Designed miniproteins, single chains, continued (2). Designs and how they scored, part 34

Each design is a single chain, and the fold is of that chain. pLDDT is the mean over its residues in the fold that is shown.

## One batch from the design tools (miniprotein)

Design m5224
Fold by ESMFold2-Fast:
Structure m5224 (fold): chain A 110 residues (1-110)
Amino acid sequence: MSKEELLEKAIEYAEKAIEAVDAGDLEAAREYLEKAAEYAEAAGDLISARAARAAARALERALAGELPEEEAKRLAKTAAAEAIARSYELLGDEEKAKEYRKLAEEYNAE
């Protein structure tokens, strides 16, 4: 798989993670963030991989009752949007990168 294909897969799974959080499916969101992290790491984006794994762990802690669900959802959506923004930046799509950075700031402010 090319670096571009790996970045596209990282975007796909991070978008699915946001959708799963919005649907209240924290287990699916955790799995999608783990997949996004795997593809980001394979593409050399270690920052996005680390953030996505930390967010997946926060969702796992929320599922275990160890973290407030709303806090875990906020962390997950923020990390996913930031990962999508970085992937678009690496793909050269500055307009999409700006869009998702703004979205991450909005999620983090909740």
Scores: mean pLDDT 88

Design m5225
Fold by ESMFold2-Fast:
Structure m5225 (fold): chain A 77 residues (1-77)
Amino acid sequence: VEHFEKAKKYAEKGDFKKAWEHLGEGAEQASREGIGDKVAPHVKEALDNIQKGDGKGAAEHLGKAAEIVREERERRE
């Protein structure tokens, strides 16, 4: 969850390079945890918004991806 949260903070600051890096790490981690398909729509929207330079739009979708990871981890514990 920390990778999507960091990506969100960097997107909010307009640091799209670091937002992209942490988004990629978050997506890879979610895939390893078997929840890649659940976050995929939000990862796709976040990438699209980063490419457009829309930090607010990217941050919203990154926040939703982080929430999905958090909920899945709580359900497995």
Scores: mean pLDDT 81

Design m5226
Fold by ESMFold2-Fast:
Structure m5226 (fold): chain A 97 residues (1-97)
Amino acid sequence: LSEEQIKLFSEGEKAFENGDYEKAIEYYEKALELIPEEKYEERIVVLINLADAYEALGDYEKAIELYEEVKKLAEKNGDEATAKLARNLIEITKKEK
């Protein structure tokens, strides 16, 4: 990852820790734009954090869409553990509605 990607992700994590979920979303979206599609593991981490931020903000529909994207991407890459995690997060988020 570039220094800029790492910095944006770190700023997103700090915003999330401070309860600034809208700011966290902004930083995570910017970080995701800078991550190449072939960087599977880096993209998955940012996508999960982005979904978590939307869930914390109460945007359950958007959080589920992002967890579904994580699930599909993990399945495509043979990552059963991450696919299972995403399925569990989808089920948990649906109960929050």
Scores: mean pLDDT 84

Design m5227
Fold by ESMFold2-Fast:
Formats: C-alpha cells, structure tokens, sequence
Structure m5227 (fold): chain A 66 residues (1-66)
C-alpha cells in the first residue's frame, strides 16, 4: 500500500473513532520514513481529541528523523 493510501485509511479510522488503529498505522508510516504522512495523521488525531495517540505518533516521527 502506498503511504498516501495508508494516511487516508488512518484518517477514516479516526472518523470511525478507532484512534488506536490509526495511531498504529501512523507509527508504521513514520518508521518507514513517510514522515509527512505520519504528521498528517497526528494532526487529525489531535483535532479529534486523541491527544495521547497524536503525541505517540509525533514521538515516532522524531525517532525516525535521526
């Protein structure tokens, strides 16, 4: 699956209230080097009120930027 497709899938999970699954997809995106897509999912999580999940995604992005 392309990074954009996984970002879209994560956003659909957020719309469904599946914040943990969306976080898992975004963390995978960050680990694979798709940092911008992971950040977009983190922003969507934050807007939905899933602040803890958004923070975990951003931490994965920071780790992957090394």
Amino acid sequence: MKAVSREVAAKLLIAAGEFEEAKELAVELAREGHLEEAREVARALERAGATEEAEEVLEAVREAEK
Scores: mean pLDDT 81

Design m5228
Fold by ESMFold2-Fast:
Structure m5228 (fold): chain A 58 residues (1-58)
Amino acid sequence: SSAQEYYDKGLEYLSQNKIDEALEYLKKGAELGNRKSATYYGVLSKEKEKGFNTASFP
């Protein structure tokens, strides 16, 4: 399925430490109803935001 393909590609980018590309594909998978993509996107996007918030508000 296309949703599963986005998830698999997102994990490929994640394994290469290409976080922004991984988030893009995981977001697309989540939008197509893939639960695993939604879970990974939620965790990774929040961790990225948390890091930026910590840097912006010392």
Scores: mean pLDDT 74

Design m5229
Fold by ESMFold2-Fast:
Formats: structure tokens, C-alpha cells, sequence
Structure m5229 (fold): chain A 63 residues (1-63)
């Protein structure tokens, strides 16, 4: 997932201060794998960075 453009497949709520909130269809750049289930991503819409579960993301484009 690192170096890929991904899209949120569902609403991602912000549950903590380091989490990224997303709506379905929001595109993110995957910056880093935090663990096996989570990534650090940047929203292309807002420029915000935060943690997103991999299960909420679908890869759209390799960057």
C-alpha cells in the first residue's frame, strides 16, 4: 500500500487524535505502514495526515 493512491470505501470516523476521518470516495496517499492492519495516509482533499485501517481503503493508482 505504501506509495499508492487509495480511496475510502466507507465512512471512516475519527476515533482518536491521530486518526484520519474520511468519507466514501475520498482519496488518500499512503505514506507509511504503521502495522499489519493500519497505515499513515494523507487526504488529498484536506491535506490532513492520520491513521486509517487498511480495510477501509481500496487501491486506485500506484504513485
Amino acid sequence: LVGHLAQATQVVPRTGPDDLALRPGDEVLVLEEVDENNVLAQSLKTGETGIVPKSYLEVVKKV
Scores: mean pLDDT 75

Design m5230
Fold by ESMFold2-Fast:
Structure m5230 (fold): chain A 71 residues (1-71)
Amino acid sequence: GAAELEEKKKELLRLIGEILRLIGEIFDLELELKKVKESDPEKAKEIEKKIKELEEEKEKLLEKMKSLDLS
């Protein structure tokens, strides 16, 4: 019923919130990467690895979101 749709909407909003936080963190790291890319190649590699890890986490949340829409 309506209560089930409301719970699904609540979970969808929670997932959207988590995805937006990850996008923000990735954006901040990309800005930092641009700053250190010319001066510190080792730090640049560490930041690139962290961006990749956050992108993978974002993809998992997007898959969860799609699953809620299809069920």
Scores: mean pLDDT 82

Design m5231
Fold by ESMFold2-Fast:
Structure m5231 (fold): chain A 96 residues (1-96)
Amino acid sequence: MPRLSERERVEVLIATAEETLAYLREHPELASPELLRLVEERLEEMKRLAAEGTEAGYRRAIKVFGEMLDALVKEAPEVAGKFLEILGRRAAEAEA
């Protein structure tokens, strides 16, 4: 929703990526080791960018999230569906 600040939006995206990574670790049949590593690397980059505490850092973190989602859609569409479900739930909770 447009009421979330860029910081709050990025916090939702990071939490979504963390929960998705935990889900993939519990379901190793759903993703290749390369895809799991990609999600881990992108999540670490998002956390680093968010830690900068700047609007530019938040915008770059959102871009990294988009790159992660694009990879999931291409390589594991079932995981991408779960990722979007987690995102929708966390976004709704943040707006509450």
Scores: mean pLDDT 81

Design m5232
Fold by ESMFold2-Fast:
Parts: sequence; structure tokens; C-alpha cells
Structure m5232 (fold): chain A 61 residues (1-61)
Amino acid sequence: SGAEEARRLIEKGDELAKQGKFDEAIKTYREALDKAGDDPQLVARAIGHLLRVIGLKLEAE
């Protein structure tokens, strides 16, 4: 289901962010948001993780 794929993509985005691969993490979280559909908890989680990683990228030189 889209919800299961969204959860896996959030986890993959987290792994990419941990590796400092911020652009790849952002792309992966955007895909997670698309797959989350109308699930408000998954949408909120994907948006939260996306905003966090954008913040981390902006702090990196």
C-alpha cells in the first residue's frame, strides 16, 4: 500500500540524512509525502522530516 511505501521512504530518507546526503534525503521525503496520500499522520511525519533535513542542509556550508 501507499502507506507502507511512505513509511519505508521516510526510513530511507532518515538513513540518507544521517550520511549527510541531504539532497537525496529531500527527494526521498518528497516521494514519501506523495505516497502518504490522505493519511494525516504520515503526511505530518513526512513534512516534519523534510523540514528538519532542509534546515540541516541550510546550516551546512
Scores: mean pLDDT 85

Design m5233
Fold by ESMFold2-Fast:
Structure m5233 (fold): chain A 56 residues (1-56)
Amino acid sequence: KIRELLEREIELSVKILSLAVKLAVDGKLSPEEQAELDRLVEESERLSKEREELLA
């Protein structure tokens, strides 16, 4: 259970980092890329909270 959450968090973090690098290099994201980034960040926060609840 916790292992699956950690693996998903890592996958989301890699995608978020890729978009963050693109923003830093290009100076902006497309509206679609910005929406995807926002969605990935929200999902990552939910998984992090679930992991913390399991470890508490």
Scores: mean pLDDT 78

Design m5234
Fold by ESMFold2-Fast:
Structure m5234 (fold): chain A 104 residues (1-104)
Amino acid sequence: MIEEAKKYLKLGEEYFNKGDLEKAEEYFKKALELFEKVEDYKGQGDAYLGLARVAIAKNDLEKALEYLKKAVEYYEKALEKDPNDEETKEKLEQAKSGIEVLES
């Protein structure tokens, strides 16, 4: 399940880079559902960060802000379990920076 969730996350990123925002959103949502089932908080944060990028690209700034706040929530939960995960710390700062930009 985690490997399948990671594959969907990668597909979401690939379709986002191609400009296929509908497929990007679909795959990020599929990744999110699988990460939720296994309680992978880092994976949930990554999926929400992907959904936020899709929402920004669609100019849905309210939805982007909601997804960024969810990404922060789940990255903070991931860091409670693994406080030394530098990659998750960087992703958390990325999500927080996105919130600051959208609220300014």
Scores: mean pLDDT 88

Design m5235
Fold by ESMFold2-Fast:
Structure m5235 (fold): chain A 67 residues (1-67)
Amino acid sequence: MPAVSSVVAPTKEMAEKAAEAMKKVEGVKDVVITENGGEYVVSAVADTKEAADKAKEEAEKVLKELE
């Protein structure tokens, strides 16, 4: 069952770094960056909820370090 997790980044650079972190998580199959109203939504598609949750955690860690 595919699962999706998302984070929001205020800049394209931060969104790209978050996407790189998500791609490194085992079980993540795809990562998509979508512009929404001047913000960037980074979404990870994973085979399991656990992998999707891990991708979100890794992305949030990277985004926090860039604040």
Scores: mean pLDDT 81

Design m5236
Fold by ESMFold2-Fast:
Structure m5236 (fold): chain A 59 residues (1-59)
Amino acid sequence: SMQQRSRQTEQATLTLSVDEQVDLSRSGRELSKKDPRYEPIRQALERATRAKRDRLLRS
């Protein structure tokens, strides 16, 4: 479980652009499932990543 938490936050960070990494740092470095910011930030990152991919595919 602790290992999964670490990997989840690392994966989110690795998929972030510089701007998104700055936003994450401002919001908090360690995101856990119990952090109230965890789920909304994770979902926002996933939506942003998908939107970027969709734009690249349409380009």
Scores: mean pLDDT 55

Design m5237
Fold by ESMFold2-Fast:
Structure m5237 (fold): chain A 56 residues (1-56)
Amino acid sequence: SEEEFERLRREAEAGISVLEQLGQTDLAKEFREEFDRLYEARDIPGIRALLEKYGF
């Protein structure tokens, strides 16, 4: 659903922010690049798997 898609986007943005605050800049960049690809494809299962991979 669109609501779930927006929720996952907010969760990803929060995760990226946390990684940046921890000084994990390279990891945050990789997360964003992978997320952007999945987001463009509207791949909800892929976004969920990505969040799980990064511990969110």
Scores: mean pLDDT 83

Design m5238
Fold by ESMFold2-Fast:
Structure m5238 (fold): chain A 64 residues (1-64)
Amino acid sequence: MDAELEELKRRADELIGEAAQAMSNGDRAKAARLLREAARLYGQVPGYEDSAARLLATADRLAA
């Protein structure tokens, strides 16, 4: 369980970094997709539900 949760956090952080690069390149659609994926991973980690919700809200704004 703990190792799985650490891997989920690591993958989510990596996706957030990729989303930041996509934003720098003006690719809002790609950034939104990456942030939604990161939100799904954070949503599986206890205590990260608020972080997941914030990422999802940001992705929805970028996709609009």
Scores: mean pLDDT 84

Design m5239
Fold by ESMFold2-Fast:
Formats: structure tokens, sequence, C-alpha cells
Structure m5239 (fold): chain A 68 residues (1-68)
């Protein structure tokens, strides 16, 4: 299924780029802090960075699949 393929791509990307996974975990922590502080601007900025990292992880996963 498309969902299983997408999940596999993300898993491969996370394995290929562990530094991006760690950065996503750090951003998630900072985002939760921004929510607690009611800092909407910082929350939005972090949200954009999380989307950009998710794209990079997906691209990395696709590249791993191309080599298999």
Amino acid sequence: SALEEARRIVELGREARPELVKKMEELEKKRKEAVKNKDLETEIEIGVEEVELAVEITVAGREVLRKE
C-alpha cells in the first residue's frame, strides 16, 4: 500500500540521517516550550523547520531505495 511505502521511505531516511532525527527531537522539545510560553511566532518558525527536516528525511529515504 502507499502508506506502507511512505512509512518504509521515512524509516530508511531516519536510518540514513540520524542527525536530522536528533534535530527533529530537539525542535519538538523547543516547540513544546514555545507553546507553554504562548510564543506563537517561535512555534510557527519551529513548525516550518520541522516540515523542512521531514522533507530532507523523505528525500534521503528515497535515495536509499534507489540504491537497493
Scores: mean pLDDT 84

Design m5240
Fold by ESMFold2-Fast:
Structure m5240 (fold): chain A 56 residues (1-56)
Amino acid sequence: SMEQIEAAAEALHALGGVDRETAREAAELMFAGKNEEAARLAREAGGVSAAQLAGI
């Protein structure tokens, strides 16, 4: 759902230090079931904390 993607993107941005555009992309990957790709993107943009928030 769009609301869940928005919530995940905001968490990645606010808590994971990921920029809003990349946070949105990572959240969309999470909800598409591409968890490894989401974690990799989050790690590259925000480090270990962001990868943990992406749910790997």
Scores: mean pLDDT 76

Design m5241
Fold by ESMFold2-Fast:
Structure m5241 (fold): chain A 101 residues (1-101)
Amino acid sequence: SEAEELLAKGKEALRAGDYEKAIEYFKKAIEASGGKNAEALHYLGAAYLMLGKYEEAVEYFEKALALDPSNAAAWELLGLAYEQLGKKELAAEYYAKAGAL
């Protein structure tokens, strides 16, 4: 599908370190999926995290986890984003959630 092709292109851009291009592809993949693509939301969060945009990273990881709460990697990266925002107690809670999965 178009969403799958856009997700694949986003992952390629992310691996290449082209985080802004990755964000563009992941946003298009989410739109093509009607807003409900847990994997694209997770990678969009990761791309924002790599750019140091921690508030945006939190938003997209929370959206991804609302669709797939079993994604241990998303809990861990959400913890890392909160740690970067100085919210150490929340970070510790989310790291614990990741470790329990």
Scores: mean pLDDT 90

Design m5242
Fold by ESMFold2-Fast:
Structure m5242 (fold): chain A 61 residues (1-61)
Amino acid sequence: SNIDELIESLKREKSETAIKFLAKAAGEDPEELRKALEEGDDEKVREIVEKAVASIRARNA
């Protein structure tokens, strides 16, 4: 899915811009997303990314 591709890209690149953007869209602290990525907490990363995508889609509908 697009979400799985986004998560894999985020794990590979660990872009500060992407981390800040996604965390803000999810209503989360960027440090929490960064920590989850560094610790390999795949469940937490997915939770934040899914919240971000849902928020972005809702605002652009």
Scores: mean pLDDT 82

Design m5243
Fold by ESMFold2-Fast:
Structure m5243 (fold): chain A 91 residues (1-91)
Amino acid sequence: SEVRELYEKIVKEENLSPLAKQILSTMVGIIEAHVEELSDKQLKLLEEKMKALVEKYRASDQNDEFARMKLALEAHDQAKELIAEAKKEKG
């Protein structure tokens, strides 16, 4: 899966903590459950969204459970938006 390969690339390049990996992994799992393949445009958008979430996580208080929950919800919402766009381009 190109989505999984992109996730693994970002994990290595950004040296992600276990919690940051969990946030992005949830996003990847949601996408993989709903679409078999993303276009190059959609993969680039996903990379940008993942990197933005990593930056927000690093800027947040990592001891704040509420801040972590908000980032997880944002990742979930961004995954849903990407799935909706992917389905529109195939229909």
Scores: mean pLDDT 79

Design m5244
Fold by ESMFold2-Fast:
Structure m5244 (fold): chain A 85 residues (1-85)
Amino acid sequence: SRTESLRAALEAAEEGLESAMAAKDWDKVIQGVRAFTRLALEAIRAGDESTKERAVKLMRDIKERSTNPEVKEAAEEGIRKVEEA
C-alpha cells in the first residue's frame, strides 16, 4: 500500500540520517532532515498520524545532538511543518 511504501521510505531516510549524524556530515544531515520532513508530511496527509510523533521526536533528537546551527534550524523548521500538518 502507499502507507506501507511511505513507512519503508521513512525508515530508509531515518537510517541514512543516523549515518550522516554519526559521520558529522552536516550537509547530508540537512538534506536528510528535509527529505524526512517531506516524506513525513506525505504520510501524515495520507492519514498516518503516528508519523507526526515519530518525526517530531527524531528531529528534536537531531537538534539536541548537533552543534551545527544550520542543522538545528533545519530540524526546527521540520518540527514546525510537521506540527502544522
Scores: mean pLDDT 86

Design m5245
Fold by ESMFold2-Fast:
Structure m5245 (fold): chain A 95 residues (1-95)
Amino acid sequence: SEAATYNNLGSIYANLGKYDEALENYKKAYELASSREEKLAVVKGIIKLLVVATLNGDEETEKKIRLFLLEKADEFTDEEKEELQAYLDKVREEL
């Protein structure tokens, strides 16, 4: 799917240290995602990007990610937010 393609591109750019390009591809994946499961997978990618960008001092990309997550917060249930918080905690422990 197109959503999966852009999600994969986001991960590739993140691994290359191109955090702004990674975020733009994750945003495209989010808008193209047709299911809650696809949207959650994309947001998990964005959460990992947040941690990596923060650790590498990319304050501009960090701010853009925080704004995006704040804007999309109302689209998620409390259970989904709990899952995303658990993922953030896991990523911080692994990186």
Scores: mean pLDDT 87

Design m5246
Fold by ESMFold2-Fast:
Structure m5246 (fold): chain A 88 residues (1-88)
Amino acid sequence: SEEAKKYFEKAIESAQRALEALDAGNYTEFNQALDEAVRYLFKALEKATPETKELLEKGKQAVSEVLSRYLTDAVDRAFERLKKEREK
């Protein structure tokens, strides 16, 4: 339970690092941080007990939705930045 919570927290931290890397145009760091976020989410789920699995699933869904929306916005912004540089 506590171990699952720690992995969940690490997943959020890695997701934040991914967004910061994307804003900086560092796609290598972005890919690594995103991979870490996904890996930590899987580890959190694996360490969940039956009692905490429901809470962890809700947390996973919430993080997934936040990541999806932020990732979509960040990707769109990065794409527009690349488009402007290319058309310069």
Scores: mean pLDDT 70

Design m5247
Fold by ESMFold2-Fast:
Structure m5247 (fold): chain A 79 residues (1-79)
Amino acid sequence: PRVTIEAEFETVEKGVAFSIRAMGLAYEYGVPLRSEFEGNRVTLTAEAPSLDRARELERRMIEEAKRLGAKVVRSRVEP
């Protein structure tokens, strides 16, 4: 299953911080992570081994984005 998170922050620095935290989460879960930047917008994509793992990763990434003050957070999980 594929997890996609799109987050927009007030500053580029917060977007970079989010990407770094997300890399830590991806490493913890043993999944590859792709990150794309458009200024203060970050798009993260990860391939999880199961739907349950994908949903947990989505939830934790949303929590990190909100902790860093994300203005907009969009997420989806594709089975």
Scores: mean pLDDT 83

Design m5248
Fold by ESMFold2-Fast:
Structure m5248 (fold): chain A 56 residues (1-56)
Amino acid sequence: VSKDVGVEILEEAKKILEEKGLKATVDAEKVTIKVPPEASDELSRILERLLQERGL
């Protein structure tokens, strides 16, 4: 996966989490996302869906 595609997926996940009132921080340089422990399961579910939609 290219760095740009990875960052795009993480930014989309962040928007979905923020719409649910959960905090998320994306680090574009490291291609990582940080969430509080209570949001980890929701993040995992969102990432699986976004990766599947992109055929990854």
Scores: mean pLDDT 78

Design m5249
Fold by ESMFold2-Fast:
Structure m5249 (fold): chain A 59 residues (1-59)
Amino acid sequence: MIKEAAENMKKELGEEYGKQVEKKAEEAKKLGDQALDELQKAIGKLREEYTKKKEAEKE
């Protein structure tokens, strides 16, 4: 799931975005059993943030 989500996001928002998603996933691994819920929320927020950033910087 995590790597799959990162690959889809690379396709949608670029490779740098996908790398950031993977970085967040690795950070959340330290949280152990709680990681999945936090990863899903963090990935959702990161996607929204990068969507806005891409729109702002597309110029």
Scores: mean pLDDT 66

Design m5250
Fold by ESMFold2-Fast:
Structure m5250 (fold): chain A 57 residues (1-57)
Amino acid sequence: MRERLLEESERGQELLNRGDFEGAARSFRRASRLHREMGDDVLAEEWERRSREARRR
């Protein structure tokens, strides 16, 4: 779980830096779901917000 969170987080940031806002949003959404499955609701909400911001572009 922890390694997948890191991978999704890093992938999302890389996609965001490349201008792939749709891809970044997907990776951030996956990170949010992983946090929720681990019981980290606060972090899950933060990643969900980042996903929405990426899609807004």
Scores: mean pLDDT 78

Design m5251
Fold by ESMFold2-Fast:
Structure m5251 (fold): chain A 72 residues (1-72)
Amino acid sequence: ARAEAERLVRRGNELLAAGDYEGAARYYSEAIALDPQSVEAWVNLAAAYDALGDHQRALELRERAAALAAAA
């Protein structure tokens, strides 16, 4: 599960760098479903939504990432 979530995050990062923001968001969402404690997946999902123009969703996702990081 964790290794699969990490692979999905890496795939999402490739798509984000290529400008495929919708594709990146799908991979990050799948990674979060497998590992909801992946701060990287939440942060990068927020970046994908910002790039798609959904700034409110991006803010909510960043707040979730910050809460997870603070709980460590």
Scores: mean pLDDT 85

Design m5252
Fold by ESMFold2-Fast:
Structure m5252 (fold): chain A 113 residues (1-113)
Amino acid sequence: SPELREELERLAREIRETLARLEAAIAAGDVAAAEALLDELRARVSRLVELAEAALAAGVATPEQREFVLETLREVGAGLRALAARATDPALRARLESEADVVDLLLARLEAL
């Protein structure tokens, strides 16, 4: 549906914006801001996956919409790992790696559908 497409595209845009803000927080050494942004990122990624799974289960998702969501998740996972490699705080680096692993599990779950 047009509404589903717009919601998926909006969530993907918000995810990219959150990743950019996360990169800025890490570059500034603002661990507290980075942790809050990771919470926001997890919530948006979870919502994107829930919508994609529901649409696939209902048979209303197009192959292009499925691939769009998969590509968004690949971008998030790669972005989180790149940020982890640049993080100087060990606890934040561990969290970034953990969040990337969660994204990989969600990606595998969607790929099985």
Scores: mean pLDDT 91

Design m5253
Fold by ESMFold2-Fast:
Structure m5253 (fold): chain A 72 residues (1-72)
Amino acid sequence: SAMAEEQARVQAFLEAARPVVEEARRRLAAEADPAARRAALREALRRLLAIARETGAPQEVVDEAEAALAAL
């Protein structure tokens, strides 16, 4: 079914995204400089956007990541 296929793509995205999110979380926890924090967030969001496209994540996930990047 379409829902099962979408769930599989979401799962693939989450599995690939996990190390990127964990690295970004550790980086941000240790970083006090606002400019460095913004740069780390941009890098993480760009990597997550690439993973979302590669894994075929729902368009809503791609749109949210693009909006977050534009807001930085």
Scores: mean pLDDT 84

Design m5254
Fold by ESMFold2-Fast:
Structure m5254 (fold): chain A 57 residues (1-57)
Amino acid sequence: GMSLEELVERGAAGAKAMLESGMSREFAFALVKHELEKAGLSREEAERAAREAIERA
């Protein structure tokens, strides 16, 4: 499996692409959080990791 840091880095790359395409920050956050939950993170962990991914984007 991927490490938490690798998941956040991939999330940040995805978020950057979404934001550059004109997607809202709220929608990009929701999509990143959903992908992190699918990767096995708890709801709380996914929310924190998605916030960090958006900040890095």
Scores: mean pLDDT 85

Design m5255
Fold by ESMFold2-Fast:
Structure m5255 (fold): chain A 59 residues (1-59)
Amino acid sequence: SDLDRALELLDEAIKKVQEGKYEEAVRLAQEAIELAEKSGNEVLKRFAEAVLKYAKSLL
């Protein structure tokens, strides 16, 4: 489902932040935002947006 995929992408984005791979983290977080939006999960969307903002701050 879009929700399950969004969760997987968000987990990968966080892992990429931990690895210092900020450009990859940004890409994964952006994809997670799109899928969270499609699934109607506003909480997950806001969390993914926070991860995106944080990763971008480290570029």
Scores: mean pLDDT 87

Design m5256
Fold by ESMFold2-Fast:
Structure m5256 (fold): chain A 57 residues (1-57)
Amino acid sequence: DPNDAEALYEQGLQYLEEGRLEEAVRALRKALELDPNHGRARAWLDYILAQRPELAE
């Protein structure tokens, strides 16, 4: 994947598969910092934070 935001998004999904929710949230946030229009990263982040609001902090 040549896009750094896409690589961070994929890393976030890998953390989710491992149950590492805090690391997943950080990776997804970094993806959105590099590409604010990354809809898939936004959708996953919104989903996680809706289930686990404490991870927003």
Scores: mean pLDDT 80

Design m5257
Fold by ESMFold2-Fast:
Structure m5257 (fold): chain A 80 residues (1-80)
Amino acid sequence: MKASSELVLKILEALAAAKEPLTAAELARRTGLSQSTVSFYLDLLAKEGLVEKRRVGRRTLYRLTEAGRAHLARMRAARA
């Protein structure tokens, strides 16, 4: 499946649209992707500094960084 950029776009857009940090399960629900796919890309995006990974109690929350917002803007511009 040659759609990694499209999957990244969906995940970053879901994070940008959220009013609060999201779990991988919530991102899977919002994007229509499997939780394993979302978790894989979230780990990759966190390593790239595009999302922030934070543990709060029993939950792992993800939030878009400024670098992630800039990356999303570039991805959107490339489609225009």
Scores: mean pLDDT 80

Design m5258
Fold by ESMFold2-Fast:
Structure m5258 (fold): chain A 71 residues (1-71)
Amino acid sequence: HMTPEEIEKAGKAYDELMREREKLRQEAAKNNDFKKASIKYLEAEIKVAEQLGDEDLVEFYKRSLEKLKKL
């Protein structure tokens, strides 16, 4: 029982929320503080994995760190 006007308004609101989400994602990706924090996190996880002798986990985190540094 939604009117055509209500459906159109809901669609426009949804499109606007998706645009805002994408904008926030792009800003977060380019945020130097977020990037620095993510690098520190991955470096800490690599050290833990190395101490545990988990070579597969070390390789996984090293690949993730290299991809992040190239951005």
Scores: mean pLDDT 74

Design m5259
Fold by ESMFold2-Fast:
Structure m5259 (fold): chain A 56 residues (1-56)
Amino acid sequence: SMMEKEYEELLEKAQEAAKAGDSKTAKEIVDEVKKKFGEEKGLEIERAAVRAHILA
């Protein structure tokens, strides 16, 4: 669905921002996901971004 594609796109962007050390952009994406998809989905993106940063 369009919503699934948008969620996947935001997940990828948050992980790339985190890998690059751009914590501001990653945080903004997490906040956007929380507003659009809910708190739990936002926290999933945040955890993925943190993992991407640690592994970079």
Scores: mean pLDDT 83

Design m5260
Fold by ESMFold2-Fast:
Structure m5260 (fold): chain A 65 residues (1-65)
Amino acid sequence: MKEKVEEIKEETKKLLEQTEKEIEELKKKGAPKEEISKKVARAVADILRKIGDLIDEELARKKAE
């Protein structure tokens, strides 16, 4: 159980760091704020979906045990 929570934390941290790098790259290229905002929104949505799926799987397993 705890190992799965740690995996979620590590994966989320990596996705956040990757997103930050991509945003900085877009800023260096002079991308408009709208493009940056879309990138952030998509990344946040992907992270939330991934976390939700993992939590739902863990909760389903706990109910079966």
Scores: mean pLDDT 75

Design m5261
Fold by ESMFold2-Fast:
Structure m5261 (fold): chain A 84 residues (1-84)
Amino acid sequence: DLENALKVLEELKEIAENQEKTLQEILDSGSSVEELDQGEEQIRTLAKKAVEALRKAGKEELAKETEEYAEKVLEIIEKAKKEI
């Protein structure tokens, strides 16, 4: 669904652009490593579906942006896991 794909892109972008705030919020949440692993798998799944929907709609540049922001979000989660 294109509408859901655009929402995923915007959410990933906001999280990725606010890296320090996102990292601190994860640490303050008290999430376990196992919960963060589940979060990463959810991000990978949502990003993959969004990229597929955007590409089917001919929005290749937005698909690439979605992949890039998803990778940045995953990097933030990996940093949080190392601080726990």
Scores: mean pLDDT 84

